# Designs tried in a protein design run: designed miniproteins, single chains, continued (2). Part 63

Each design is a single chain, and the fold is of that chain. pLDDT is the mean over its residues in the fold that is shown.

## One batch from the design tools (miniprotein)

Design m6163
Fold by ESMFold2-Fast:
Structure m6163 (fold): chain A 66 residues (1-66)
Amino acid sequence: MIEKIKEEYEKKAEEETRELLERGREAERRNSPHIGHAVLGVMEAGGTAERIVARRQAEKEAEELE
């Protein structure tokens, strides 16, 4: 049961990461201060932050299931 919950949240984190990557590319393309830096910043922040949030939510939900 816990594994299924973790898988679901990891899937969500992957989708959120994709959206953040797309935003980073748009920022780079348009008017970023440093093209490479803007994209990398979004990728790192999005990937790491979403992964942490997803895992914490999965654990919390597993605990609430008893």
Scores: mean pLDDT 60

Design m6164
Fold by ESMFold2-Fast:
Structure m6164 (fold): chain A 62 residues (1-62)
Amino acid sequence: SDAAVQATMARRKAGAEAILAADPSATASVEAGEGGTIVATASAKGLSVTQVLSPETAALLS
């Protein structure tokens, strides 16, 4: 459901804020994609990680 996707996005955004609080040089973002996918990106110390979550995976993480 859309509510499960939104709950997952809220938690991922909270995680991004925690990363930025710990390392001000880091970058973190959470974006909504097509079909309820969630795209989470984090970068710190010259390293970058992007995670794409399907609607099914997002629901499990809610």
Scores: mean pLDDT 68

Design m6165
Fold by ESMFold2-Fast:
Structure m6165 (fold): chain A 111 residues (1-111)
Amino acid sequence: MATVTESGGGTYAAGSTVTLTGTSAGAGAIADANWVLRRPDGTSQVLISAGSTAGPRWAGRVSGSLSGNTATLTLSNLTAEDTGTYYLSATQSDPAAGVGSGAGVQVTVVG
C-alpha cells in the first residue's frame, strides 16, 4: 500500500499563493496524481490530475507537477472558497503498490 504524506497547509491571505507537496514513501515513482479539495460543507472537488486542470473555475489558478515520488499543487489568487482539506491521491508506477492517499492538509484563507 502506498503511504502518502502531504505538506504545505496553514493559514494564507486572500490573493496569495500556496504550494502543497505530497510524497509517496516506499511505493516508487508517482505515475498519476489527483489533488482533491474537501470543503467544510463536505463537498469534494478534483483540482488537478497529472498536470490537468479540473475545470474552468480553476483554470489559470491551479498548476501541478510530478517529480519522482513527489507531487506538487500550486494554487494562486486564493479566495475564501479555497479553504478546506487538500488530499493527494497517488497511483504508483508499480501496480503492486496500488493507489494511496494521505490524511490531507488543512488550508485556511483569511482576508
Scores: mean pLDDT 71

Design m6166
Fold by ESMFold2-Fast:
Structure m6166 (fold): chain A 115 residues (1-115)
Amino acid sequence: VVDGVLIREVEELTEEVVKEIIEEAKKKNIKLIIIDASKAKSVSEGAFETLVKAAKEGYIITLLVNDEVGEKLNKRLEELKKKDPLTASRIFVLPKDTDIELLIKELRALEIALK
C-alpha cells in the first residue's frame, strides 16, 4: 500500500486472483486499487465480472495490461458503459508501460477532488 492505494502485480487475470485483491482492499479499507497485469496473457470472464462487482461497490480499479488484453477489456468496458456508465467510469485500463508513481499521484489528486 502506497498513499492509500493498493498495488498488486499478477501473472494472471482470473476470478480468484481479482477476488483476493478486492478482499485485501476491503480488509485494509482502501478504495483505490492498481493491478499490474502486464504479464497476463488473457482476462477471464469471471475476472471481469468480479471487477465490475467491485466497481459497483465504489472501488476505483486501474488495470495495467498489454495491448491485446487491453483491447478485449476496453470492448467489454464499452458494453458496460451502455448499461451502467457510473460503474464503467470506475474501471481504468492503461498500457503496461504506465508510470505507477505518476499514476498514484493522479489517483490521489482525483480522490482529493472528489471530496
Scores: mean pLDDT 82

Design m6167
Fold by ESMFold2-Fast:
Structure m6167 (fold): chain A 59 residues (1-59)
Amino acid sequence: DKEKLLKLAEMYEAAAKQGAQLAKQLDSDPSRQSDADLARQQRKQFEKAAAEYRKKAAE
């Protein structure tokens, strides 16, 4: 179902956007640098998942 795949892509895009904001907030705290790195890695994974779902919806 293309509609379901597009909704999943939108959810992952929203999660990636929230992760980017969190990473910026964590970057302001030197004690939270490992958490900031994890948030950036999770953001990239969410962006990749969103792209894959959009690609599947286009098929």
Scores: mean pLDDT 82

Design m6168
Fold by ESMFold2-Fast:
Formats: C-alpha cells, sequence, structure tokens
Structure m6168 (fold): chain A 80 residues (1-80)
C-alpha cells in the first residue's frame, strides 16, 4: 500500500498529465497516436494505483481522489 504522502504525489502526477492534455486541447496541438497511447497507459497505471489505495484514505481525501480519477477517465475517453 502507498503511504498518504505517496498517494498525494501520485495525485499530483495525474493532475499534471490532466493539465498537459487540457493544454493540448486549448492550443489545438495534435498529439500522435503513439503519444496518446503512451499517455493513456500512464494515466491508467496511476488510476489503478490510486484505486488500490483508496480505502486506506480519509473520506475527504477519498472524495478528492475519486473526483480526479473521474475527470481523468473522461479525458481518456476523449483521447481514444
Amino acid sequence: MLSKAEVMLEMATLGAIIVGIETWKVLNIEPSEEEKKRIIEEMRRLIARLQANLDSLSPDLQAQVRAEIAYAEELIKELE
């Protein structure tokens, strides 16, 4: 199980990727299919680790993690 500090770092990493994708959309940057695949795989890896550690977190932190995961999953659907 990840520590709470490690969970926060994983959340920050996922958040940074989300910001990057939103920046691509705003700037009309067309990532390659290989870049999309790589980013999707990394996001799914982070989501899986966060989900695996969800039950060990406080209710408030669980809600924050779930919200970030939900947003990330919507972005993955847009990229697929």
Scores: mean pLDDT 83

Design m6169
Fold by ESMFold2-Fast:
Structure m6169 (fold): chain A 87 residues (1-87)
Amino acid sequence: SHMKEELIKKAIEIAEEYGKKYAEKGDKKYLEEGFFEMTKLALEALGLPEEYLEKLKEEYENKKPPSEELREVGKKITKALEEEYKK
């Protein structure tokens, strides 16, 4: 796997940082920030365009659900992370 060790390390660091901030402060914005950071990491790891992250942020700010295209990308990210974790 491409950069598996560094990818897992970064994913854990993001999850711990934003999860702890949320647990301590109760502000859901930390969950949102953590989600965007995880999405960026996954896109970079999969060689997918960062424009998907920007589009997701724009739809989120406009209080719209993610487009079908972004939902498909999200599923691919989840699958790829699951497969890398199993190896």
Scores: mean pLDDT 72

Design m6170
Fold by ESMFold2-Fast:
Structure m6170 (fold): chain A 76 residues (1-76)
Amino acid sequence: SAEVERVVRAAREAFEGLKEAFEKDPSKFSLEELKQARERLLGMLDQALEALKDPAIEELRKELEEEFEELLSKYP
């Protein structure tokens, strides 16, 4: 559905932007800011999953949760 496609695209773009910014200059981020970004993005996906009940959102949530753990593991 168009709604699922919009949610998936928005979430991926948000994560990609954060990852690129972090990899360019990790010193601009605190660990707390990264954790808060994770909570906001995963929370958005949880709300979308409750509303839309689409497996693509569930799959993306699992993928982004793993990608956030990888990103946080790189924090100096």
Scores: mean pLDDT 86

Design m6171
Fold by ESMFold2-Fast:
Structure m6171 (fold): chain A 93 residues (1-93)
Amino acid sequence: SYEEFLREKLTPDELRLADRVKELLIRTSGLTREQADRLLVAILQNNKEEVAKAKRELSPVAQQVLEIFEDLIQGKLSYEAAAIRLIGLELDA
């Protein structure tokens, strides 16, 4: 499953952040848990086509949430910086 792939590939800190990201994607864009897991897996696999397709269906807040996760995985944000940015978006959701 996509969820099992995430548990295998992510650190415990990244997995906790991924859970927060999934919750926000579900709340702000009505994704199923499987759709949210699939999207995060696509980011980890650098599947640019699947990520771009999914972004078109996301709310503006959900797109920002996804970008925080992308930046974390790409090493552009520390875990601490990503966690702080997510708090702000959680208040907007």
Scores: mean pLDDT 84

Design m6172
Fold by ESMFold2-Fast:
Structure m6172 (fold): chain A 65 residues (1-65)
Amino acid sequence: HMSREEVWREAELTLRGMKIGFEVAKELGLSLEDAIRAAGLAMKILHENPELSDEEVKELVKKEL
């Protein structure tokens, strides 16, 4: 299973993804259901590309919605 360092990295990416997705949903006036989808998309992008900034992920989420 994951080391303590890997667990913290995973938690960080997950929290960042949730924050970014919900910020996008708030800015676009999306429903709660769509906000959850945006958060999931942001988390997926961050897990695949953890080096991206929050602003870069936000733009990618907007493009994919």
Scores: mean pLDDT 81

Design m6173
Fold by ESMFold2-Fast:
Structure m6173 (fold): chain A 65 residues (1-65)
Amino acid sequence: MKPSPEVMKILKAAAELIQEGGIDAVTLENIAKKLGVSVSTVKRILKENNLTLDQVKLAALIELL
């Protein structure tokens, strides 16, 4: 499905993390720190949008490529 604006912010944060530390840097904790929110907030947004962390990693890679 099309990502929400909240998901797009997560994808941008993930893309920045890949540039800084590679794909392994894309964790819920690092995304939360990048956005200035809690890990629980990131988990909630992903669950509400039926997204997994693996899907976020893949989408962020596509954003960079």
Scores: mean pLDDT 79

Design m6174
Fold by ESMFold2-Fast:
Structure m6174 (fold): chain A 71 residues (1-71)
Amino acid sequence: DSDKQKVEQAVADLEKTLEERVRKGELTKDQAEALLQIAKEVADYYMSQKKYDLATQYVQAMKDAVESGLL
């Protein structure tokens, strides 16, 4: 399922971005784990509703916010 794969890729990209931020000392491990858990739970909820585009958009928006230093 290509839609599910897009969500899984977005989550993987977020996880990598969070790990890089923790390694640079820009985020704590606890902050990164909390953000990743929220993203996964929201994505899983949207996927259970077959709203794959919303799941992908939410996770990508969180990744962009982390990269820009807003989170």
Scores: mean pLDDT 86

Design m6175
Fold by ESMFold2-Fast:
Structure m6175 (fold): chain A 93 residues (1-93)
Amino acid sequence: MEVKEKVIEYLKKASDILRKHAPELAEEIDRLYDEFVKRIEEAESPEDMLRALVEARNRLYELAEQYGLPDEVMAEVSAAFDEAIELVLKELE
C-alpha cells in the first residue's frame, strides 16, 4: 500500500512530539514506535493498519497518562494519529 510510508511518517511525528516533551520516556517510545512500524509494514489490509494505529495511539496515551503529560501535548499527538487514521480510512472507501 502506498499509504504505509505516510502512516509511518505520522507515527514518527507522534513519537517525536512525545520525546520532545518527555525525553525520559524515549526508550519506551522507541520500543512502541519500532513495534508498530513493523505491524504497519506487515499489514495485509487497511483494516490491519487501522487496528495497529488504534493500538499504537492507545498504548502511547496510556504511557503519557501514566507519566502525567499535559493535555495540550496529547492533543498534538492525537492530531498526528488522526491524520494517519484518515489516510487509512480513505483506503477502506
Scores: mean pLDDT 81

Design m6176
Fold by ESMFold2-Fast:
Formats: structure tokens, sequence, C-alpha cells
Structure m6176 (fold): chain A 91 residues (1-91)
């Protein structure tokens, strides 16, 4: 679980970095990779915690939409919230 959490955090950071550089395609790609790894981390730590999984997925989907609009600061806040929820579930 912790390994997926660390990879998810790394990919979320890359997503924000690419979004700030204006590389929206790579920003979205890394956002999807971060989501995949954080969902895996949550499912491994708490398999029956569907509410946390759905919340993390919703935050990533909203962040991805905001990245596509160039609203990087707002997207970063949603990614940070998703990371916080995943960390609290895994730790």
Amino acid sequence: AREYLELGRKYAKKAVEYARKGDIDKAIEYTDKAKEHLVKAVRLAKPDDEKTVRTVESLFNAAKFLISLGKVDEAEKLLEEALRLAEETVE
C-alpha cells in the first residue's frame, strides 16, 4: 500500500509540473497515473472503504477537468486533498 501511495504522490507532483509548463496532455496522463496508484493504495489498505475510493476518484476527475481549463492552482488543491485522504487511509 505505501509503495502505491509514494508513486501516486510522485505522479501527482509531475502532473502539476507539466500543467504549469502548459503540457496539458502530459499533465492529464500523470493525473491518471496518480489516480490509479492512489486508488490501489486505498483498496489494499481498506478493501471495503468504497466511500474513500469514490471520493479520491471524484477529486482526481475534478482536478483533471480543471487542468484541461488551465486552472492549475485549483487542480493542485484537489490533488492535495486526494493525497491527504489516501495517506490517512493507508497510514
Scores: mean pLDDT 84

Design m6177
Fold by ESMFold2-Fast:
Structure m6177 (fold): chain A 94 residues (1-94)
Amino acid sequence: SDRDLRLLIGQLRLLGELVDELIEDIEKGKVSVEQAEKAYKTLEELAKQLLAEAERLLSQSTDPALRAEMRRVMAEVERKLKELKEKIEEKKKE
């Protein structure tokens, strides 16, 4: 339902905030490489589950504005996870 889509957009936005927080913690040296890799795996697994549910709900929605917003939020989460992975790899080089 469109309500479920709106709720999932909120969950994906929160996931994006958690990714941003972990990137900041890495940059400030607040977490070890091992801790960062473990947290990344947890966030990636959660993202895979939420993104799969997003695709399912998108297939059932007829609201073009909500569909567009969900696709935008999905792309943002994927971009942030890529940035996080790159930051972890940079920390490994230091």
Scores: mean pLDDT 89

Design m6178
Fold by ESMFold2-Fast:
Structure m6178 (fold): chain A 56 residues (1-56)
Amino acid sequence: SDLEELTKLSRQAREASVNGDEAGVEAILQKLRDKGFTKHAETLRHALDVERRARG
């Protein structure tokens, strides 16, 4: 389902972000956009930025 795919890709993007894998984050966000989840990709990018800032 679309919700399962969103959940999976969101989790993978957060994992890539925590590991400092910027290319991996961009690849996953592009997959979300390609699937028509453009707004979700934008929201996720903002969330990852906030999470990165909180980590230092």
Scores: mean pLDDT 83

Design m6179
Fold by ESMFold2-Fast:
Structure m6179 (fold): chain A 74 residues (1-74)
Amino acid sequence: MSYDIDYILTNINKSLSDKLGIPISDIFDISVDVGINILKGSMQGKSPQQLDQIKQQSKQNAKKKLQSKGVNVK
């Protein structure tokens, strides 16, 4: 019943949008935010370990945004 954040971020389509009850544009925007944060860290010369921390923090922010829209995500 709860969705994995990695599943949501890798399966952005109308079927998932319909199942989650939120617009596909919202899922896409959240996914893009995660990607941009990782890219910015890479451009700043962050180490692989620092990039992993940025990725984890961005996923946590994505979870909070999805939960605020009524999505049950883990």
Scores: mean pLDDT 80

Design m6180
Fold by ESMFold2-Fast:
Structure m6180 (fold): chain A 74 residues (1-74)
Amino acid sequence: SREEIEELVRELAELVRRHGNPEAAELAFQLLLAIQEGASKEEILALVRELLRATEDPEVREAAERTIERLEEL
């Protein structure tokens, strides 16, 4: 559902805020804007994949990978 997508994105963005670098933080902000603007699942997935490529933090990478898997199931 849309609510599940929004919750997954908000949790990922909060994690990035605690552990992410400036590039990851910018992508997390873009994800929150995309959710607010009603972006498609494909657009959200593309941004999460960019976030995964932008970070070397293991906790953020694990969360991003899990988010991609869950989004693909919705």
Scores: mean pLDDT 81

Design m6181
Fold by ESMFold2-Fast:
Structure m6181 (fold): chain A 64 residues (1-64)
Amino acid sequence: DDALLRALGERYGVAVGDLRRLVDRALAGKPVSRATVERLAERHGVSPEAVERAALEAYIRRSL
């Protein structure tokens, strides 16, 4: 899991800790707001789509 999150964080430009928090929230069935995605994208200098893609890939891998 940590190796997967590091690889996705490096690929999409999102910090592992932020990515882990998004995935844990999604796995708990809690909504992740668009505002949260946009804030993380701004903090990391990436697009909102990159944050969403990283979180989705991590979520799918952890859901299996």
Scores: mean pLDDT 78

Design m6182
Fold by ESMFold2-Fast:
Structure m6182 (fold): chain A 72 residues (1-72)
Amino acid sequence: SREAFAAELRAILLAHHPASLDAEAVALAEEAARELDEEEQRALLAEVRADPARALLLVGVALALKRMRRWL
């Protein structure tokens, strides 16, 4: 579910980024849950689980690519 995806993504982001980015991590997790479909959510979560230290970057890139595709 989107709620389960958002909760897991938020937990990984909060565990693996500096405390100064907590608000940004929460916002990115909520945005990903809203904007990504089930296939994209599954792919992103698999990638984040494989490399949780890069979770913030991976989520940001996934959202940027999704948004750019809507403008192309």
Scores: mean pLDDT 81

Design m6183
Fold by ESMFold2-Fast:
Structure m6183 (fold): chain A 91 residues (1-91)
Amino acid sequence: AEAQLRRASELVVEAGKILEKARTPEAVDEAVRLLLEAARLAEEAGRPHFAISARGAAEVLRALTTSEEKAQQIGNEALARAAAAAEAARA
């Protein structure tokens, strides 16, 4: 039980380190795999809240990867519009 919880915690830390270096689809897929393994170990150790949190994190990461491209595109378009407005406002 304690060894399983320690391993689950290590997997969560490893997932975080992967995402700290890169937020590519491949990095997200690897982090999701580690988080799902951590959730399994947490369940086996009788820690349902930890298991739910790890699974939740995996789902959020997958969703954010899809929405981040759109967020970046919307941000770039907004910046382009702001730059054009600033130029037009100059006397």
Scores: mean pLDDT 69

Design m6184
Fold by ESMFold2-Fast:
Structure m6184 (fold): chain A 100 residues (1-100)
Amino acid sequence: GSMLRKQLELALKILEAKTEEELREVIEEAAKIAKLTPTEEEVEEAVKKLKALLASLSDEEKEKIKEILEGLLKGDPDKEKLRKLAEEVNNEPAEVVDLA
């Protein structure tokens, strides 16, 4: 429900973060949503981990992940629609044959 939406929004903010300060703000927002009060040491460790994760991703990979997250927030990503449509088309003839 609403918690999943907030988590997806935070994930987008992480991908769009260009500075350690922006990452700190996202971590503090995530902690507030989780009703946690992180120590400065825990915040610094989380920033370091997220910075390393973001550094491991190419700009193209970040863009693709962003598109997936934005699609999930809208409840209707084109890739998921295309996959589901292809699956339904492929399975329908087999079900008719199995019932005959």
Scores: mean pLDDT 68

Design m6185
Fold by ESMFold2-Fast:
Structure m6185 (fold): chain A 79 residues (1-79)
Amino acid sequence: SARTEEALAKLDEIIARAEAGDFEGVKALAKELQASGDAALENLGREILDILENTKDKKEAADQIIDLARGFKQYLERR
């Protein structure tokens, strides 16, 4: 669906921004996920924001966000 394709594109962008150390970009995309109206995407956005708030090490935060986003991408691709 168009909604699933949009979510997958946002997840790919979150991964790319996290790999680049662009946490402001990750934060913006996570807030968009929270506003999606989809409970699973809202929870993912919340978890990403929680990692950004509570993880002091930038590499650890990036690794956690990338792992979480990749796992969710696989979930969406399987439907």
Scores: mean pLDDT 85

Design m6186
Fold by ESMFold2-Fast:
Structure m6186 (fold): chain A 98 residues (1-98)
Amino acid sequence: EEIEKLKKEAEDAYKAAEAAREMAKRVLDSGKETVKSLREQADKLKKLGNTEEAKKAYESAKGFEKSTRDTVEYLQKVADENKEKAEELKKKAEELEK
């Protein structure tokens, strides 16, 4: 029964790793769209002569880009840690079968 518990925990860890990867992809895709929209808004403000507002909009785009990057890096780390945990649990289960 200990082998069965380790296999289930490994499966759960693999699922957690996959969920984190999918979340990272969604955050990255959404973040790219938002940054593009913010830069387009900043460009429009610059064309209208609102140079100070345009500068603030570009700075907001940079801040959002950094926040998106930090979040994606965190989620990738969570995915990697769960994958490593799953592989370790699988090895323990295989060792107990011998």
Scores: mean pLDDT 87

Design m6187
Fold by ESMFold2-Fast:
Order: structure tokens, then sequence, then C-alpha cells
Structure m6187 (fold): chain A 71 residues (1-71)
């Protein structure tokens, strides 16, 4: 499914950046809920908070945004 492909790509990307598994699970769970509810725009609006709260690299956040926008 499109969702499974998106979640796998995001997980692989975050693992490549060395993001802790707990953070990966939080982000992928949020993304899955947003996809299922048609609220991907709300997920994208929340990405700046992930930089602040979880210390994610801006480049990683930009790549996640691109993957989500391609769905």
Amino acid sequence: SELEKLLEKVRELMKKYGIPEEVIEIITLSLEKAFKSGALDEFLKGLPDLVEKKGLPQELVDEIKKLVEEV
C-alpha cells in the first residue's frame, strides 16, 4: 500500500540519520494516523516542532516533508 511504502521510506531515512528507535516510532505513528485521517497537512505543520523537541536535523525534516508531499 502507499502508506506502507511511505512509512518504510521514512523509517529507513531516519535510521540512516541515526535517529533513536523511540523517536522513529513516535514520528511514524503520527504519520500513519495523519495519512489514515486525511490530515497530512497537520503532520507537515508539526514538523518544525520535531526539530525543536527531538533535535532532528533540518535536512532530515526537509526530506521527510518531500516524501509526504509526494503521496
Scores: mean pLDDT 79

Design m6188
Fold by ESMFold2-Fast:
Structure m6188 (fold): chain A 65 residues (1-65)
Amino acid sequence: MEEDIEASLERARQRLEEAVKAGRISPETAEMLLGVLEQTMRDKGRPLSDAAIDAAIAGAAAVEA
């Protein structure tokens, strides 16, 4: 269970790094969002889908724009 969450967090981290490199979000927003995603997964005890992670990043990018 926690190992699946860790794998999901690693994917989230990679997607956030890509978004920062693309200029979609700031590094500060990426760190904040990673913390929120980790807290959400820990609270629910399950990993997030790639679609859910992408949606969260897109939402943050829209606020930054």
Scores: mean pLDDT 78

Design m6189
Fold by ESMFold2-Fast:
Structure m6189 (fold): chain A 79 residues (1-79)
Amino acid sequence: SYEELLELARKAVETYDKALEAIKAGKGSISEEELEKKYKEQREQLIELLKLDEETKEKVLANDKETILAALEEVIKKQ
């Protein structure tokens, strides 16, 4: 369902944030640059899959975790 996809998106953002924290603490298995690249690619795929409007798409493409999560919350509430 659409709600399940949005929940998976939210969990993905949280997982990436935790992975970035681990890398910054010297405990990651990949570079911060590589993780950031994969995270961006997944965000682009999410926008395509969910068919988000242009305003929400811009917010999801932001590099700020809180902005992304807030945009996803707004989409969930409108669904």
Scores: mean pLDDT 67

Design m6190
Fold by ESMFold2-Fast:
Structure m6190 (fold): chain A 75 residues (1-75)
Amino acid sequence: AEALLAQGEELFAQGRYDEALEAYRQALALDPDYSRAVDNLARVLRAQGREEEAFQLLLDEGIRRLVEGVESALS
């Protein structure tokens, strides 16, 4: 997962947005809870002008983390 994240970051730096999205999606597919992949997917979507998709992705991640935080505090 981390190797795919690094590959995606390099592709994004090169302006290869579609390939960067694919690398980040592969990282997320291996670990669905890998928040760094979600953040980087949102970054690429914004770079492509897909702001609504980026916002929705980050909102879903934020809700999931809030729920996890509450559960952790109760134990």
Scores: mean pLDDT 72

Design m6191
Fold by ESMFold2-Fast:
Structure m6191 (fold): chain A 70 residues (1-70)
Amino acid sequence: ASALAAEAERLAEEALEALRAGDGKTGQQLGVRAVLLAYEAGDEALARRIGEEVHREYQRLLAEGVKLRE
């Protein structure tokens, strides 16, 4: 795997952890960065997978009505 793909996976995990902690803004910003890095790596399948995972966690956070930051 490319270094960019590995970095995208790492940022995606950080995005998911931020969303699980209730920080929707940080989670979305890291998630977008992860998807863009996956595209830069030429891995469209990885970009799609990361986007779906981040979107699912963000929707869960919104449904719970918690603060999007902190």
Scores: mean pLDDT 80

Design m6192
Fold by ESMFold2-Fast:
Structure m6192 (fold): chain A 97 residues (1-97)
Amino acid sequence: SPREEARKAFEEGLKRVEDTAKKALENIDDPEKAIEEVRKAGQEAIDELMKKANELVEKSTSEEEKFEILRVANSGIGGIQKLVDDAIKEIKEKAEK
């Protein structure tokens, strides 16, 4: 379903950000660069999710289906933003040790 396609796009984006954050945290040689890489991964994941959601909305013939796609996308953006913020906080905390 379009809602499941939007959820899959979110999950794939979230996984990319998680992998980027994990790699950054395992090798903090440059904290500022690590933060930039995590922020970039998060923005790319959000952009891809929004692009997919907009494509699915354009193809949808039901207002209810459009609403569900956008609800998944908006929730997903919030989840990605939280993961980015949490990762940046941990990078900063580890850089001070």
Scores: mean pLDDT 85

Design m6193
Fold by ESMFold2-Fast:
Structure m6193 (fold): chain A 70 residues (1-70)
Amino acid sequence: SAEQKRQEEIRQKLAEYARTLSELLEKHGKTPDNIQKANAVLDEITALIRQGDFERADALLEAYKKEVEG
């Protein structure tokens, strides 16, 4: 059904965000501060994806990437 396809899409998108955050954390160091920040960003992204707000989720990930790279 369309509902099953939508739920699968959400799961796949969440897995992609989690992987990206894990890769950034591995690259920039697994300090307690970095782990806490990555978890907070993932929680916020998860809430946005559940609301269907992919645009804000993508913007939040990009902001986090720039913060960690700076």
Scores: mean pLDDT 80

Design m6194
Fold by ESMFold2-Fast:
Structure m6194 (fold): chain A 75 residues (1-75)
Amino acid sequence: SFEEIKQKILEIVKETNARIDELVAAGQKDEALTVLDEARKKLIELYEQMGKEKEVAEKNIDLLFESVKLRIERA
């Protein structure tokens, strides 16, 4: 259902942020970038299931992740 997809998105975002913070603290930047990329792909698929076009989903997710990516790169 739509509500189940929303819950999955929220959980992925929370788990991804927690994992990235852990990896960044450990100095594992490449692994943190891999985790971010995997989360990006999963979120795009979930947004498409909610009826968003792929191009719109990609742009929205990339904007959300730009600050996280910069945080990893500057760590």
Scores: mean pLDDT 82

Design m6195
Fold by ESMFold2-Fast:
Structure m6195 (fold): chain A 66 residues (1-66)
Amino acid sequence: MSLEEREELSRTLPEHVLEVAREVGRKLREIGDKVDTYLRTRRELLAQGVPEEEARKIAAEKAGLK
């Protein structure tokens, strides 16, 4: 951890808010990763000639969205 960076954040936000922000950021990143997996898988399936409807279903299952 950078001491200077942490000092700047502590002056901007209370420490308890930083902790909550980190947890929320982690969850949003997980959702983003699932969406990225869905989009990549769908594109790959479409390139293989799979119909869009089937590609969406398979991509959603692969990404854990279902």
Scores: mean pLDDT 72

Design m6196
Fold by ESMFold2-Fast:
Structure m6196 (fold): chain A 78 residues (1-78)
Amino acid sequence: MGVKTLALALMRALQEKDFALALELLEQLEKEIRRVGLSNLSPEEMAVVRRALEAASRSEDPAIAERARKLLEELATV
């Protein structure tokens, strides 16, 4: 599954407050970004990923919020 598909699925899970699914999707998104390489993401993929991670960083679930915040910090250095 591609980064864009995972990012969109993550945003949906967060809207539905399915935090178990959201955490799993966030972990899959982290793995896919690592597999593809951050510098190999298209501008469109980067924009969707940033939106999903910004939503996740504001989550009421601390595990999701902390993981998303750390990944956003990594994106800011690219």
Scores: mean pLDDT 83

Design m6197
Fold by ESMFold2-Fast:
Structure m6197 (fold): chain A 90 residues (1-90)
Amino acid sequence: MEAKAEALAEKIAEQGLKDPESVVAQLRGTADYLDQQAAQSTDPEVAALYQSASDHLRLAADYIEQGDFEGAKEHLTLALLDLARAAELE
């Protein structure tokens, strides 16, 4: 799971540096959706994972706007791992 999350995060970060406006908008939109899912979750562990993923996606978007590939990749990886854990609990 971790290696797959990191590989996907790297691809998203690379695309973000090439097309920052589009990728940043998509990441922030996904974070807004995850905030809504966290608020609607009846499982506090699942809610916490969606909130954590949302926070990491917002940080990744900020790093993309700064041109920081490594910061974006790290926070995208953490968001994807949080989402994978949430999916396993459902």
Scores: mean pLDDT 87

Design m6198
Fold by ESMFold2-Fast:
Structure m6198 (fold): chain A 94 residues (1-94)
Amino acid sequence: MTEEIVKRLEKEKELEDEAIKRAQALGMPVPSEDERKVRETLLEAYIELAKAGVGAERQLRFMKEVERILNDPSLTPEEKIERIKALRDEVIAE
C-alpha cells in the first residue's frame, strides 16, 4: 500500500474525532461511545494493513470478514472490536 493511503486514513480519523467533539459541543446528536470505538478500531486496522503492505486479495478478505462481524446482531460492540483486532493481526501475520 502507498504512504498516501496511510496518511489519508490517519487524517480521516483525526477529522472524524474533531467533528464529533464539535457536534457534541453544539448539542448535536453524535454516535454512541461504543459506535465510535468500533469505527476507530476499524480505521486503525485499515491503517495497520496499509502500513504492513498487505496485498489487495488479503485486504478484500479482511473487508468481507469485517462486514460479517459488523452485521452480526449477536455480537456486542466490544466483541466486534476484539474480532476486528484479531482478524487484523491474523491477516498481517500471514
Scores: mean pLDDT 76

